# Designed miniproteins, single chains, continued (5): the designs that were tried, part 103

Each design is a single chain, and the fold is of that chain. pLDDT is the mean over its residues in the fold that is shown.

## One batch from the design tools (miniprotein)

Design m19580
Fold by ESMFold2-Fast:
Structure m19580 (fold): chain A 94 residues (1-94)
Amino acid sequence: SSEIKFLEEVIEKLQEASRLAREGNFQKALEILQEIRDEAIANGFDDLAARIDKNIDLIKEYMKLPDKNRAQVLIESSLAMQIIYLTVLLKELK
């Protein structure tokens, strides 16, 4: 299905965003999530778009933290949980 293919691409992009967050490049990680959201909306995957939007909002809040080490851990954790959730969802759809 188109949803399965899109979810596989989203998981790969989220893994790249997680790598960038680990490097401290939070802005590029955020840009990847914004791209995923926009693609989800364009393809009619509204539930996925809403889920990614919640992750974007969390990352934006964590980026405001004065402790950048704490910000990194929380951003990486939010991305890891999103990857786990979508990976489980993908396996259930296959």
Scores: mean pLDDT 89

Design m19581
Fold by ESMFold2-Fast:
Structure m19581 (fold): chain A 81 residues (1-81)
Amino acid sequence: MEELIERFREAVRKAAEDAGVSEETVRNAIGHAVGKALADGKTLEEIEQAVRDALLKLGASPETAEEVARAVRDVIEAQRA
């Protein structure tokens, strides 16, 4: 779990730097995307897509958006287990 959280923090930092925004802005965008998708009964794949889309809108690269989305999925899966 701790390693997954650290990977997520690293990915958020990279996305913030890449998009030219604060880490807080990135975390809020992720939280909003995940929260809405979960409330709408979306699958894990759909949650990953929502996170990627949110980060791309902030100006993150596709590579960085994918890394963050994967880290988010790993954390959610670990919490559901």
Scores: mean pLDDT 82

Design m19582
Fold by ESMFold2-Fast:
Structure m19582 (fold): chain A 77 residues (1-77)
Amino acid sequence: SGEEAMEAAAEVGRAVRAKDEAKAREALDRLIQLHREHPSPEVALAVQLLRRELELATSDSDPEVAALARELLGRLE
């Protein structure tokens, strides 16, 4: 659902800032699976909003945050 997708996207953002690589990857995997198996405008919006947030995070002053954001952004294509 769109609500599930928005929650997953928010969890990715929080985990990236917390440098919780395992949680960030897990939440992103859920969002990608939801987008592939149950595509909808609401899920696509969640992916778009997360892509924008990750793009901003690639410029973070913390190199670990920036590196994790680049990795996850690459998986969204």
Scores: mean pLDDT 87

Design m19583
Fold by ESMFold2-Fast:
Structure m19583 (fold): chain A 79 residues (1-79)
Amino acid sequence: SSLEEKIRELEKRLEELEKRDISDPVLLAQIESAKRTIEDVKELLERGADPLTQNIYLIAASSGVLVAESGIRREEARR
C-alpha cells in the first residue's frame, strides 16, 4: 500500500543516517526515538488500526526522521 511505501522510505532515510559516523549521544537518542516511532507505525498497520490513527502516527514518524536528519546536518557542518 502507499502507506507501506511511505514507511519504507522513512526506514531507508533512517538507515542512511545510521551509516554516518555519529558519536553524539543526543543525535543517537534522536535516531533511536525515530526508529521506535517507525516501529509503532508498523505495529499499528499489523493490528489493523483505522486510517486516521495510522496517518497521525506516520506524521509523527516523519517528523522524527526530519529532526534526526537536521541534527546530523548541523553536526556535520560543525566538523
Scores: mean pLDDT 80

Design m19584
Fold by ESMFold2-Fast:
Structure m19584 (fold): chain A 116 residues (1-116)
Amino acid sequence: PPVVDPSRPGRDSPQIQYLLNVVLPTLEAHPDAAPLLEPPDLEKYPDYPKLIPDPLSLSQIRAALEAKQYPSVEEVVNDFNRLFGNHVSFTPEGSPEEAATQALAAIFDALLSTLP
């Protein structure tokens, strides 16, 4: 698993700017990121809250980064891990959607290793 360094500063740090300007746009532009972009449609997926009590989306992470709400890089990484974990839990085991979510998580981990 990727090592998270809780000493990396958040708010308006170079690391947060990299996450906001490089990492997040790279994930948002990925074709498999569409189901992660916005909060789940509860009319289409009424059982989502039964499986995922704390839902999260890329748009919510973007808003929090833009508002400088993350005190450290660790909290951002935790939110991304929750986002990917939530979607893997919601999708059927062995589905193409699960594989796509795992691929996005791997891209995130690779980009995270390039933080300044």
Scores: mean pLDDT 76

Design m19585
Fold by ESMFold2-Fast:
Structure m19585 (fold): chain A 100 residues (1-100)
Amino acid sequence: MEEQLEYIRRAREAGEEIDFSKLSESLRFAIELGREFLEKIKEETIKILKEELGIEEEKARKLVELAWNEPNVTKEKLIEEAKKLGLEEEKAEKAADILL
């Protein structure tokens, strides 16, 4: 399961199309069924980050993409990446809490 999620993450990083033939039938079904719902959750999370933290859409989107593309992302890593994007520590911690 983790290997299949890692493949999806790497394919997205490389700008490659996801080859669904490399995924299990249940994972492919879950991805297809949940795709539109996940897109809506992703956009809503971006809006929440913008409203709660006052950050720019591009920065909010990068944090959401980090959280969603790395299934094993830790709160510590999200805080570190948010700080790299220019958020102060308090806002970085709040962003991690919203994303986890």
Scores: mean pLDDT 71

Design m19586
Fold by ESMFold2-Fast:
Structure m19586 (fold): chain A 64 residues (1-64)
Amino acid sequence: MLGVARLVSAPRAVELVARKEAGLRVGDLLEVLEEIDENRVRARSLATGAEVVLPREWLELLEE
């Protein structure tokens, strides 16, 4: 686990796949599991347990 992050952005159209598959909403907490590339991370929803690949820019890493 790299840390816990909050979903702060989820544009309506192009990113519906990630949101639909995981049932994610803005404000949800995710466990960051790994960095896939420069722009994407693999994360797990703390609410549902679903794993998704999301743009890093949608997540705010929580330190506390």
Scores: mean pLDDT 66

Design m19587
Fold by ESMFold2-Fast:
Structure m19587 (fold): chain A 79 residues (1-79)
Amino acid sequence: SIIDTAKELLKKKDWVGLLVLISEIEDKETLDKVAELVLEVKEEIPASLRKALADQLRRKGEELESEVAIKAAEEIEKL
């Protein structure tokens, strides 16, 4: 599943792979779950990738109406 793939990418700290995965999510429920997982590890996100990951989560959050993804983007932007 996409959620299991997200968990593996986070475990490997494959932030670029996570960016690609988030761009491919088409449903709000899956995006909500992935955004929750990202929020749990937000402080581990490298400074160089914070803007890209926040931008991707905000874009997808707005597209799929995921308040969780939009909140995740806002919290990452504050790091």
Scores: mean pLDDT 87

Design m19588
Fold by ESMFold2-Fast:
Structure m19588 (fold): chain A 85 residues (1-85)
Amino acid sequence: SEEELEEKLEEGRRYLEEGKYEEAFQAFMEALKIALESGDEKLKERVAEELIRAYKELKEKDPEVAEQIKSYLESYYPEKAKEIK
């Protein structure tokens, strides 16, 4: 559901604030799974925006987790992935 997806995105953002980058990544992947299973383009777009934001924050703090996020963006959102530089 949209509510469950937003809850996972908020959980991911909280983990980022706490410096728990692997837990943040797992929460974002759960949100991505919900969006993909829903078939809802609005929910997919919402997850893409949060993954791009997370990538930008983690690029210097945790490059390994950032690369994992980038890999998922390139796989599921190839046009959006072109915007992350």
Scores: mean pLDDT 85

Design m19589
Fold by ESMFold2-Fast:
Formats: sequence, structure tokens, C-alpha cells
Structure m19589 (fold): chain A 72 residues (1-72)
Amino acid sequence: MKEKLESEILLALLRMAGAVAKLAVENGADVEEEIAWLERMSEKIISQIKDEEAREEARRIRDEAIAEIKAL
């Protein structure tokens, strides 16, 4: 249960980070700077996830967020 709860919290934090980066770019922030920040934050978060399925989901969340930002 502890590993599952920790993974769920980390996934939620990553989703929030992606949403914040996207919102920042939509409001005129530098695209490359926000992507670099999101990449740094996601790597730190993913490294803390011990559950394999959660790690795969985290990588998907990161990649989708970056793709959405690049499409703005």
C-alpha cells in the first residue's frame, strides 16, 4: 500500500507540473524553458517511482504534456 500511495501522489504531482507548464506557455512563457523545467521535474519524479506500471504511466504523462506544449 505505501508504494502504491507514493506512486499515486507522484503521478498527481507530475500531472500538475505538466498542466502548470502548459498554462505558463499559453500565457507567454518561453516554450523551451518550460519544456526544460518539465523534463527536469519529471525525471526527478519518475526516479522516485518504484512501481513499474506507474513509471510507464509517468513517462506517458511527461511525453503527452511535452507534445501538447510543442503544439501550442
Scores: mean pLDDT 83

Design m19590
Fold by ESMFold2-Fast:
Structure m19590 (fold): chain A 92 residues (1-92)
Amino acid sequence: SEEETRQRILDRAKELYEEAKKLYENVKNALKSGTPEAIKQAKEDYERAKKLAEEAIRLAKNPVVSPEARQYIDKALAYAAKTARYYKKALE
């Protein structure tokens, strides 16, 4: 149903937000440490953030997205963008 779809989108938006926030903190901390293992993990977390952003954009296009779900999607996209910016800046 539309109600069930709306709830599933909200639940997924919350999951994407929490994951995006964690990926951002992981990349930020890994790049500060500079160890080979940390840099490898930062690359993996950056690639995950890219896929997460693509999923969040697809969710945002669904016509049954609630205003609450849109707020979580926007926050997830903001963290994904910060992750990309930090990772790219660290490679300069």
Scores: mean pLDDT 88

Design m19591
Fold by ESMFold2-Fast:
Structure m19591 (fold): chain A 65 residues (1-65)
Amino acid sequence: GRGEAVAVKDYPGTTPEELALKKGDRVVFDTADSVDGRTVWATSTTTGASGLVPGEVLELVSYED
């Protein structure tokens, strides 16, 4: 499964495992990495960087199984 989401606000990323995002950045993620609904492992399609992002920063655009 694979999802796409857009950042609804800037997220600075405070640790090496977190992904820094700006409002409007698009990310991709696997639903298996999002089982708790609080934090998503995501990859920025803008920069290619991957990291943890709070789910509250993201708005789901699409999901494919």
Scores: mean pLDDT 74

Design m19592
Fold by ESMFold2-Fast:
Structure m19592 (fold): chain A 89 residues (1-89)
Amino acid sequence: MRKSIATMLSLMARDITLDVAKKHGLDLKVYGYEKEIAVEHNGKIGSATADPSLPLGDGIIKALEIAMKQAGVPDDVIKETVKLVREHI
């Protein structure tokens, strides 16, 4: 069943990711819905679904990290984004 909190956390993760991307001069597209996150960088798309065995926030953060890595986002940007998202979720 859909849970509003999951969508809110995914949208917060998206907004933080976009802020970090803007700071580093990257044009990223980030899509968050429920437990799914997708990231597009230079036409390459990465996506992941939050692991249901993890706490919701941890699952979303891990999914974001996987999606960013698949999209070819630089490791430094991924590390900064994951740190900031963890502080807010």
Scores: mean pLDDT 81

Design m19593
Fold by ESMFold2-Fast:
Structure m19593 (fold): chain A 113 residues (1-113)
Amino acid sequence: KPATLEEIEEIFEEIISKEKDEKVIDLLNEILLALKVYLETPEEQRDTFLESFEKSFREELVEELKVPEEVAEEIIKLVLEMIEKARAGELTVEEARELLEKIRELLLKAAEA
């Protein structure tokens, strides 16, 4: 059963509400905003927007957080998986929660490094 955007937003809000690290909170909000913008983007422009987001997000992780490239690529892979599954209507509430928890854990590890 596909998760609605509203259900995905609720999961983000729940996880963000438990975070104390300002940078992790900012990154989680950025991911949520990217998902919302992507889903509202015209079909013909979706892939271009996703590629632009991926590049910008990678630069933020590597340049601002000094995340090792391999860890940044893992975070990006999980974020893109979540976005693409949401687009396809294949992302369940359970999968959304699992992917977001993994993303959060990697972002916390990155912020501590």
Scores: mean pLDDT 82

Design m19594
Fold by ESMFold2-Fast:
Structure m19594 (fold): chain A 67 residues (1-67)
Amino acid sequence: AAGEAARKAYEAAAKGDSKAAGEYARQAFLHGGEAAGNAAMRAGVAGSTGNDEGAERYTKLAEEAEV
């Protein structure tokens, strides 16, 4: 759930939808706590700047934070 939310944050940010990206980062926080929320925010920032490798890495970190 946190990893899915982080992926959606990344995808929304990559499309320029910063509002949706922020909402998905909040969902990651609700599912995996601060670690997942912070990773999802980083995934969104990477997505908005065209850093797809970074966005994928942070999405995985959000997923790993949810145990």
Scores: mean pLDDT 78

Design m19595
Fold by ESMFold2-Fast:
Structure m19595 (fold): chain A 100 residues (1-100)
Amino acid sequence: SKLEQWYEELERMAAITKARTPKELDPEIEELLELGKKILELIANNDPSLGPELLKLAEERLTLELKIRHKVLKDEEGYAKAKAEIPAIAQETTDAILAK
């Protein structure tokens, strides 16, 4: 199914990310993968009433991705700026998905 193909792609991307990051970040990368799968499941259901849950998961995913990036790059100023932008990006992403 299309959802299975999306899951396989997410798992492939997670494996590539793990290969390029320190092993101590594997648990966070696995958590990011599981958040991505949950988001895809909500998208596949195509139910506008799931918008608030989709927004919440999108924000959690972006926050975790930023934490992983910060652990690798150690850029505190970039981290603070990007963190402030997460709610707007999560909302835009959710709105774009629900508009389909």
Scores: mean pLDDT 79

Design m19596
Fold by ESMFold2-Fast:
Structure m19596 (fold): chain A 81 residues (1-81)
Amino acid sequence: MKEGEEYIEEAKKYAEQGDYNTAIDKALKAIDIANKLYDEGKLKEAAELYRKAAEALFLTGGHGEMLSGMALKASDYLEKK
């Protein structure tokens, strides 16, 4: 959990600085951690990380928009299950 949240914080910081490539890379690392949480049955924690990653990716504008949408759908799916 802490490691995933650290990647989210870095992603937001780099997005605010206009470094969208680094922001996307950090957000994808958080998504990888969320995937591991999902595999471990930690669905609630996985959903929260997917949502936070989607928010960070949204800050990158057009470059992260598709990935942001996919992460939001993953979060919504896990919250319903």
Scores: mean pLDDT 77

Design m19597
Fold by ESMFold2-Fast:
Structure m19597 (fold): chain A 99 residues (1-99)
Amino acid sequence: MLEEVEKILEEMKKKIIEKAGGTPEAIAAAERLKKKLLEEAKEEGIKPEELKKDLEAAKEASEEIKAILAAGKAAAEARGLASPEVAEQAAALELLSLL
């Protein structure tokens, strides 16, 4: 079970790195994402099929959430507010959309 989860996450990591052009930042971010998801899968006892569905849902949701964050950022900027947190969230969602 765990070996199958690790294989799914390794394929995810490779796919993200390849689609992001293999930059050091993309490699580091993909490694962190893999490590985090593997630890969560170990802790919760997530099944391989459940993980696949979660990753697929996250990919689909990432585009919708990006649109919401972009609209929120535009509204905040129009009100004279700065949001560096929105930029970090957008970067994370961009990696998920590469799946």
Scores: mean pLDDT 66

Design m19598
Fold by ESMFold2-Fast:
Structure m19598 (fold): chain A 63 residues (1-63)
Amino acid sequence: SKEEIDEKLKQLEAEMKKLPDTDEGRDRFARLVQELADFLRKYPPELQEYGKKKIKELVSKYF
């Protein structure tokens, strides 16, 4: 549920902080975002919207 989504987001943010500012780092970041989006597909629409909002927030923070 929300706790699972929050934990996945926390893991993603930790991984993003380790990425270099290179083409490889940007490719890895895009893959991590896509992985999280795919993870959200198993949840009901309300939780998918919650996750999407958090993803946008995270992307805006770093890029």
Scores: mean pLDDT 77

Design m19599
Fold by ESMFold2-Fast:
Structure m19599 (fold): chain A 87 residues (1-87)
Amino acid sequence: MYEEVLKKALEKVETIQRQFSEIAGLPLLDEEEKKEIAREVAEIAIKEGELTDEWLTALSAALVASRVTGRPVVVVTKDGTEFTFSR
């Protein structure tokens, strides 16, 4: 399970990071930074017990945005739970 979630998180981090680089001209994350973010995404998703594609995408986008911009990003779930991500 962890390896499958981590693989999905890595794929989403790669895609989102590329989109941010292309659209906003922001610096590319290195391979280790992408792996760190993917590990955080997988750990949060498993801990929360939600492995949906929507949730993995939202977590990946928030963590990539926070890392690339250096600003905190808040993700609000449908039940009103807030997750704050910073560098």
Scores: mean pLDDT 75

Design m19600
Fold by ESMFold2-Fast:
Structure m19600 (fold): chain A 96 residues (1-96)
Amino acid sequence: SLTPEELERLEKAVEVAISKLKDLNEALVLGAIMNLLKENPERSSISLREIAERTELSLATTSRAVRGLEKRGWVLLDEKKRTVSLNRENLEKFAS
């Protein structure tokens, strides 16, 4: 699990990343992943279903947005488990 200081650094990096996104669905999805992680920092990954429910987007739209974020190197997608984690190193490097 992330320490409070690590979580705060990650949140600031995510805020910078969101500010550079032109795609509203990608911005909503990235924000939802960060908020779900803040609500339970002990978890390592978030399901696509939970992201879709939080954003009120369809599962198909959520999957498309996640693939866009994965291509940027900002998230890691486990296709078999349908789960997503934040790529902390790439997000923090992008925000620096």
Scores: mean pLDDT 88

Design m19601
Fold by ESMFold2-Fast:
Structure m19601 (fold): chain A 113 residues (1-113)
Amino acid sequence: SETKKIRERAEEIVEESRRILADPVADGRAKVLAGIAEELALMVLSFIEANSDSLIDKALKGDKEAQKEVEEKRLKAGPYVNLVSPELIPKVIKQAEEALREARELIEQKRRE
């Protein structure tokens, strides 16, 4: 399923982010970017855990009723929950991947000093 692949990728992003955060070569900017990537990936994982894979799969394929059901669940969770809309999951993962890529580039630049 698409949701299974997204979960696996988000878990990889969390692992890579935590390795960068623990890397002694990583300084301020690289650590901020790794922290952003970790938070975005954890948000996606929490969203997946709160919803069924079949519901998320339908929403990602553009099923408007599935998208509505996910949004209604988010609204019922109250004003303190900032859950990702299923339509935004691919964009959030891409943003996390771009932040990780920039963090890796900064570390490689530092290693050449």
Scores: mean pLDDT 80

Design m19602
Fold by ESMFold2-Fast:
Structure m19602 (fold): chain A 90 residues (1-90)
Amino acid sequence: MSKLEEFKKLLEEDVKKLIEILREYLQKGVPVEELEKKIKASIDLLKKRAETLIALAPEEDKEELKEYAKKLIREFEEEAKRLLEEAKRK
């Protein structure tokens, strides 16, 4: 596995894990304000992890990894927004 593929997989696993945690909070009936706070913390964590992985990536792979990380974070934000709207409907 290349460094690029390895780092992409790590980011994908982080996103998947964080979404699962948010879904558990939603199922437990956590207040909307707490869920919003957890979402904000998750986005900050993902951005910091992406920055670290990009810094460690080979020069050739940095731009592709940066683009991929932005896409994953955007997809996470969209899914988190859906979960937040679902929580508001309860």
Scores: mean pLDDT 84

Design m19603
Fold by ESMFold2-Fast:
Parts: structure tokens; sequence; C-alpha cells
Structure m19603 (fold): chain A 96 residues (1-96)
């Protein structure tokens, strides 16, 4: 009958729509999981970058402190040598 054919056609169209909606929902779920995964990866990368930046800053501060320490030691050594030379010159003049 024409009415049974029409009912089967409507039911086929409804099933096709429901199948398309289910495929769309699955696609949206996969995209949401991919977005979530990407956000976790990006957050991890940012954390690694911050740790590396902190390490570089610490190394630079250590190098600067070591250089300042070396300069202070050098200045103290130069001052001690000047005092020794002045002392030797005074002794030499006193012996003349």
Amino acid sequence: SEEEFRRRLEEARRRARESAERRKARYEAVMLEAEGTMKVILASSERIAKVNEAKKKGEKEKEEAEKEGEELIREAAEEAERARKEGEELVRKAEE
C-alpha cells in the first residue's frame, strides 16, 4: 500500500537523521577530548619553560656572585701588595 511505503520512507528518513545526529555527537566528543589533551600538553610545556627560565636565572645570579667574589679577592690582594711595597719602601728609606 502507498501508506505503508510512505511510513517506511518516513521511518528511514528518521533513522538517517538519528544516525547523523549520533555521528555528530561522536565527532564533537572526539574533538572535546583532543582539545582537553592539547590543553594538558600546553600547560605541561609552559611549566617546563618556566622551570628552565628559573634555572637560567639562578645560573646567571651564581655566575655574577662568583665574578663579584673574584673581583673582591683581586682588589684585596692588590691592596695587600700595595701595602707590602709601601712598607718595603719605608724600610729601605729608613736603612739609607
Scores: mean pLDDT 73

Design m19604
Fold by ESMFold2-Fast:
Structure m19604 (fold): chain A 73 residues (1-73)
Amino acid sequence: SSELEERLERLKLRRNLLKIVASALEMVIESYKKKNLPQEVIEKEERALREVEEEIRRIEEEIRRLEEEIRRS
């Protein structure tokens, strides 16, 4: 149980870190849009944001599975 709880805590920390990264990317994208940077530059950052958001979704699914396992322990 403590092993599963430690794994859950690590996943939550990684999720929270990635959410900080996503927020930073969103701020960069908004700044770039306000400065009227080339669309290609904006699209590159938007792709990076989508990749981070996809990773967050995968981790959140892993967290849900682990929380269910812990509840059944």
Scores: mean pLDDT 89

Design m19605
Fold by ESMFold2-Fast:
Structure m19605 (fold): chain A 80 residues (1-80)
Amino acid sequence: MKEEIEKLKKLLDEYLAKLTPEQQRIVRSAIQVFESMGLYPEAYAVGVLVAAALLAGKRLDPNTPIPRSLEEVEELLKKL
């Protein structure tokens, strides 16, 4: 679990570096929702998914499940 969180944080930082300040605020807002619930793997996973969608200029499907792991995020990123 700890190693997975560190990998998610690294991936999140890589995506955030490619985004505008406005897009970074959107990502941070999404992360904060899950952090407030104590769901840290989900917080970073959602952050990566939202950041990748913004970078790709794509809208997330409303049926997209909330990712809970690095593997779930990577599978969703393949669909963007």
Scores: mean pLDDT 78

Design m19606
Fold by ESMFold2-Fast:
Structure m19606 (fold): chain A 111 residues (1-111)
Amino acid sequence: SDIKEILSSAGFPPDVIEVALAAQPEVKAIVLKNKSKPLLETLIELRDLASQLAKEHNLDENEVFDALLAILLIEEVENGRLSVEEAISLAKALQLKPSLIEALETYLKSL
């Protein structure tokens, strides 16, 4: 999975990667549900999902959120809702780690 390679190259723990990849269908569902709504609604639902998964799996909520946000940004670009520039700008605004931003930018520019 390209997403697994992105998260792995960005230095996410294997357990966080496994949980985030398993949650990819839920992230896609959130994106589709909110496609005509402000992006903030999508981010609120994503944070709720990250909180739930972090609690269930005894993981750091911020690490889970950052991994799910990477998946969400890829889906939003693939669906044409965000440009690559907008996705990277949002990743920076939400303070994703530099290694993840670099991996995302490289991947999204290859689409």
Scores: mean pLDDT 88

Design m19607
Fold by ESMFold2-Fast:
Structure m19607 (fold): chain A 81 residues (1-81)
Amino acid sequence: FDEKIKELAKLFLEDKEKAIEEIVKLALERSKKYNEDKKVQIGEIVARISQILISEGKVTEEEMLEFYKEALKKLEEIEKE
């Protein structure tokens, strides 16, 4: 999981849209595997990515909050399909 979070943090800096897609996929997989809420899983994944990127000075807390909102919106879009 920690290795996957590091890969997602790197992907966020290179391709934000792909990072959102991969985060939603991971959240859906973990939600089914652990029987937890999908939004809780997105929050956990985004929080861990934020810890890495903010500590490295690469993003702000405001940017990560916007990213979290975009990930939640993407989850809603996928669930409506």
Scores: mean pLDDT 79

Design m19608
Fold by ESMFold2-Fast:
Structure m19608 (fold): chain A 94 residues (1-94)
Amino acid sequence: SPLMDALLAAINAETDRLLAEGIRDREENLRRVDEALLRAFVAHREEVIELFRKAGASEETIERVRELLERYERDPSVAPEVADELGEILNQIR
């Protein structure tokens, strides 16, 4: 799927960057991975929404996911807050 291809590309690109930069801070590494994944989610927004719908998400939850992705697209500095809330939503569905 386009989303899965984008997620794999994002993970590979971030892995290459971490190897090149030698970053050893786990919190910084996780933040950069989260930001790369959020960029892929924004680029493939409708596929992300369809996956949430297929996972049994309510229309209220789907609207919240759209709002979170739009918030990140407007202001990338909120990536940690957006990633945390998306993780909470995923945990509530699963």
Scores: mean pLDDT 80

Design m19609
Fold by ESMFold2-Fast:
Structure m19609 (fold): chain A 69 residues (1-69)
Amino acid sequence: SELDEQIDKAIEEVKKAKSMTEVLEILRKYLKDPELQEAFREYLRKKGKSLADLTPEEVIELLEEIKKR
């Protein structure tokens, strides 16, 4: 699926990121997709977390959980 492909690309880029600044740049790129943006926002709401509370590892976990839907 197109969403799964976008998520896989985002995960690969986040794994290569050296800082949260790079992770945020990657997320800005992929969250331009409205479907991925909505899924990400809904997941953060369910977990009671904000972007400021995430590590790169938690961002990868978040993206993998969205893919399982």
Scores: mean pLDDT 77

Design m19610
Fold by ESMFold2-Fast:
Order: sequence, then structure tokens, then C-alpha cells
Structure m19610 (fold): chain A 86 residues (1-86)
Amino acid sequence: MEVEVELDDYPGAELPALPVKEEEGYAEKKMKVEIEILPGKVVVRVEGESGIVAVATAPTAETLEATYEVALKAAAEAYKALLEAE
């Protein structure tokens, strides 16, 4: 049988006792997204204000334009993972 073992090993994913409430807002936000297109692949790195880094890698497409589309999708995945890991 298939079992779901995709909790990303984060205890906060279930019940972190009591999540931080909206006190005054958010800390100073600063996220950095780096997209590097290399021969044969693209590498996307997203760094959050918490120091968490999400990295996604994807193969290049047959054209530069299509490769940029792939890079954007990889960036979206990494960004989503980073936001959830905050």
C-alpha cells in the first residue's frame, strides 16, 4: 500500500502548539530569487528572510524562450516551498 510520508519532517506542519499571531505585522521582508541558465539546465534559488533557501533545477528546453518558461515554473515551485517553510 502507498503511505503518505511527505510531512517534510517539519513539526510545525502538524501543530506547532500555537502559531504566531498577527502582532504588529511581519518582520522586515527580504527575499532573493536567483535564476541561472546553464547549458543543459536552469537552476533557481530562492532565499527567504528566515535564511531558508529553496533550490529547484530543471532541464533547458529546445529554445531559449521555452527555457525561460521552464525557469519561471521552477521559480514558482521554489517560491511556494519557501513560503510554506517560513
Scores: mean pLDDT 60

Design m19611
Fold by ESMFold2-Fast:
Structure m19611 (fold): chain A 78 residues (1-78)
Amino acid sequence: MTLEEYLEKAEEAEKKGDYETALKYYEQAISILIGALLDMQLGHPNELEHLSTEELLALLRELQRKVAELRKKIAEKK
């Protein structure tokens, strides 16, 4: 599954109010971004080569914020 597929599934789950599923997919997207950033630092090819390191870091920070918001929403239900 690609980064884009994880983000699409996360957004679909969030739209449906399934915050637990959305959180799972956003965390998978974060894992892919960390791997891509590490590969770029080491000079290895990766599927996100069309994005700069700065763009990948910005996206990572936005996804971390989204995860924090979803965790808060999940906690509010319990």
Scores: mean pLDDT 78

Design m19612
Fold by ESMFold2-Fast:
Structure m19612 (fold): chain A 121 residues (1-121)
Amino acid sequence: SSEVEKLKALVSRLESAFKEFRAKAEATINAIRAGTLTPEQIAALQAAADRFIAAADEVAKTPFGELANELKKKVEEAVEYLLKAAEDPSKAGEYIEKARKLLEEAERLVAEIKAAADALA
């Protein structure tokens, strides 16, 4: 149906936005560890997170709203920990570990939403 096609398109955009966000998050983690983090990399991370949040807000209007809201919260918390890691070198390892766990949980939620959408006839 056209509604199922629209839902699958929204979920595909969510998956693409998450892949971009994950790539920027990994680049940020690597730069923090190397001591090479730039303001441009922080801006790129925040821009990718904003695009992801916009995609998640569209999925939140569908039957997957609860999962999309949980996913959005995990991404927002992961960004918060990465920003804290950038500001506090003494706790950077602890904050990176918390961000990585949130990113892994977010990736599982994206996969769950995609699997549920793909199961629709």
Scores: mean pLDDT 91

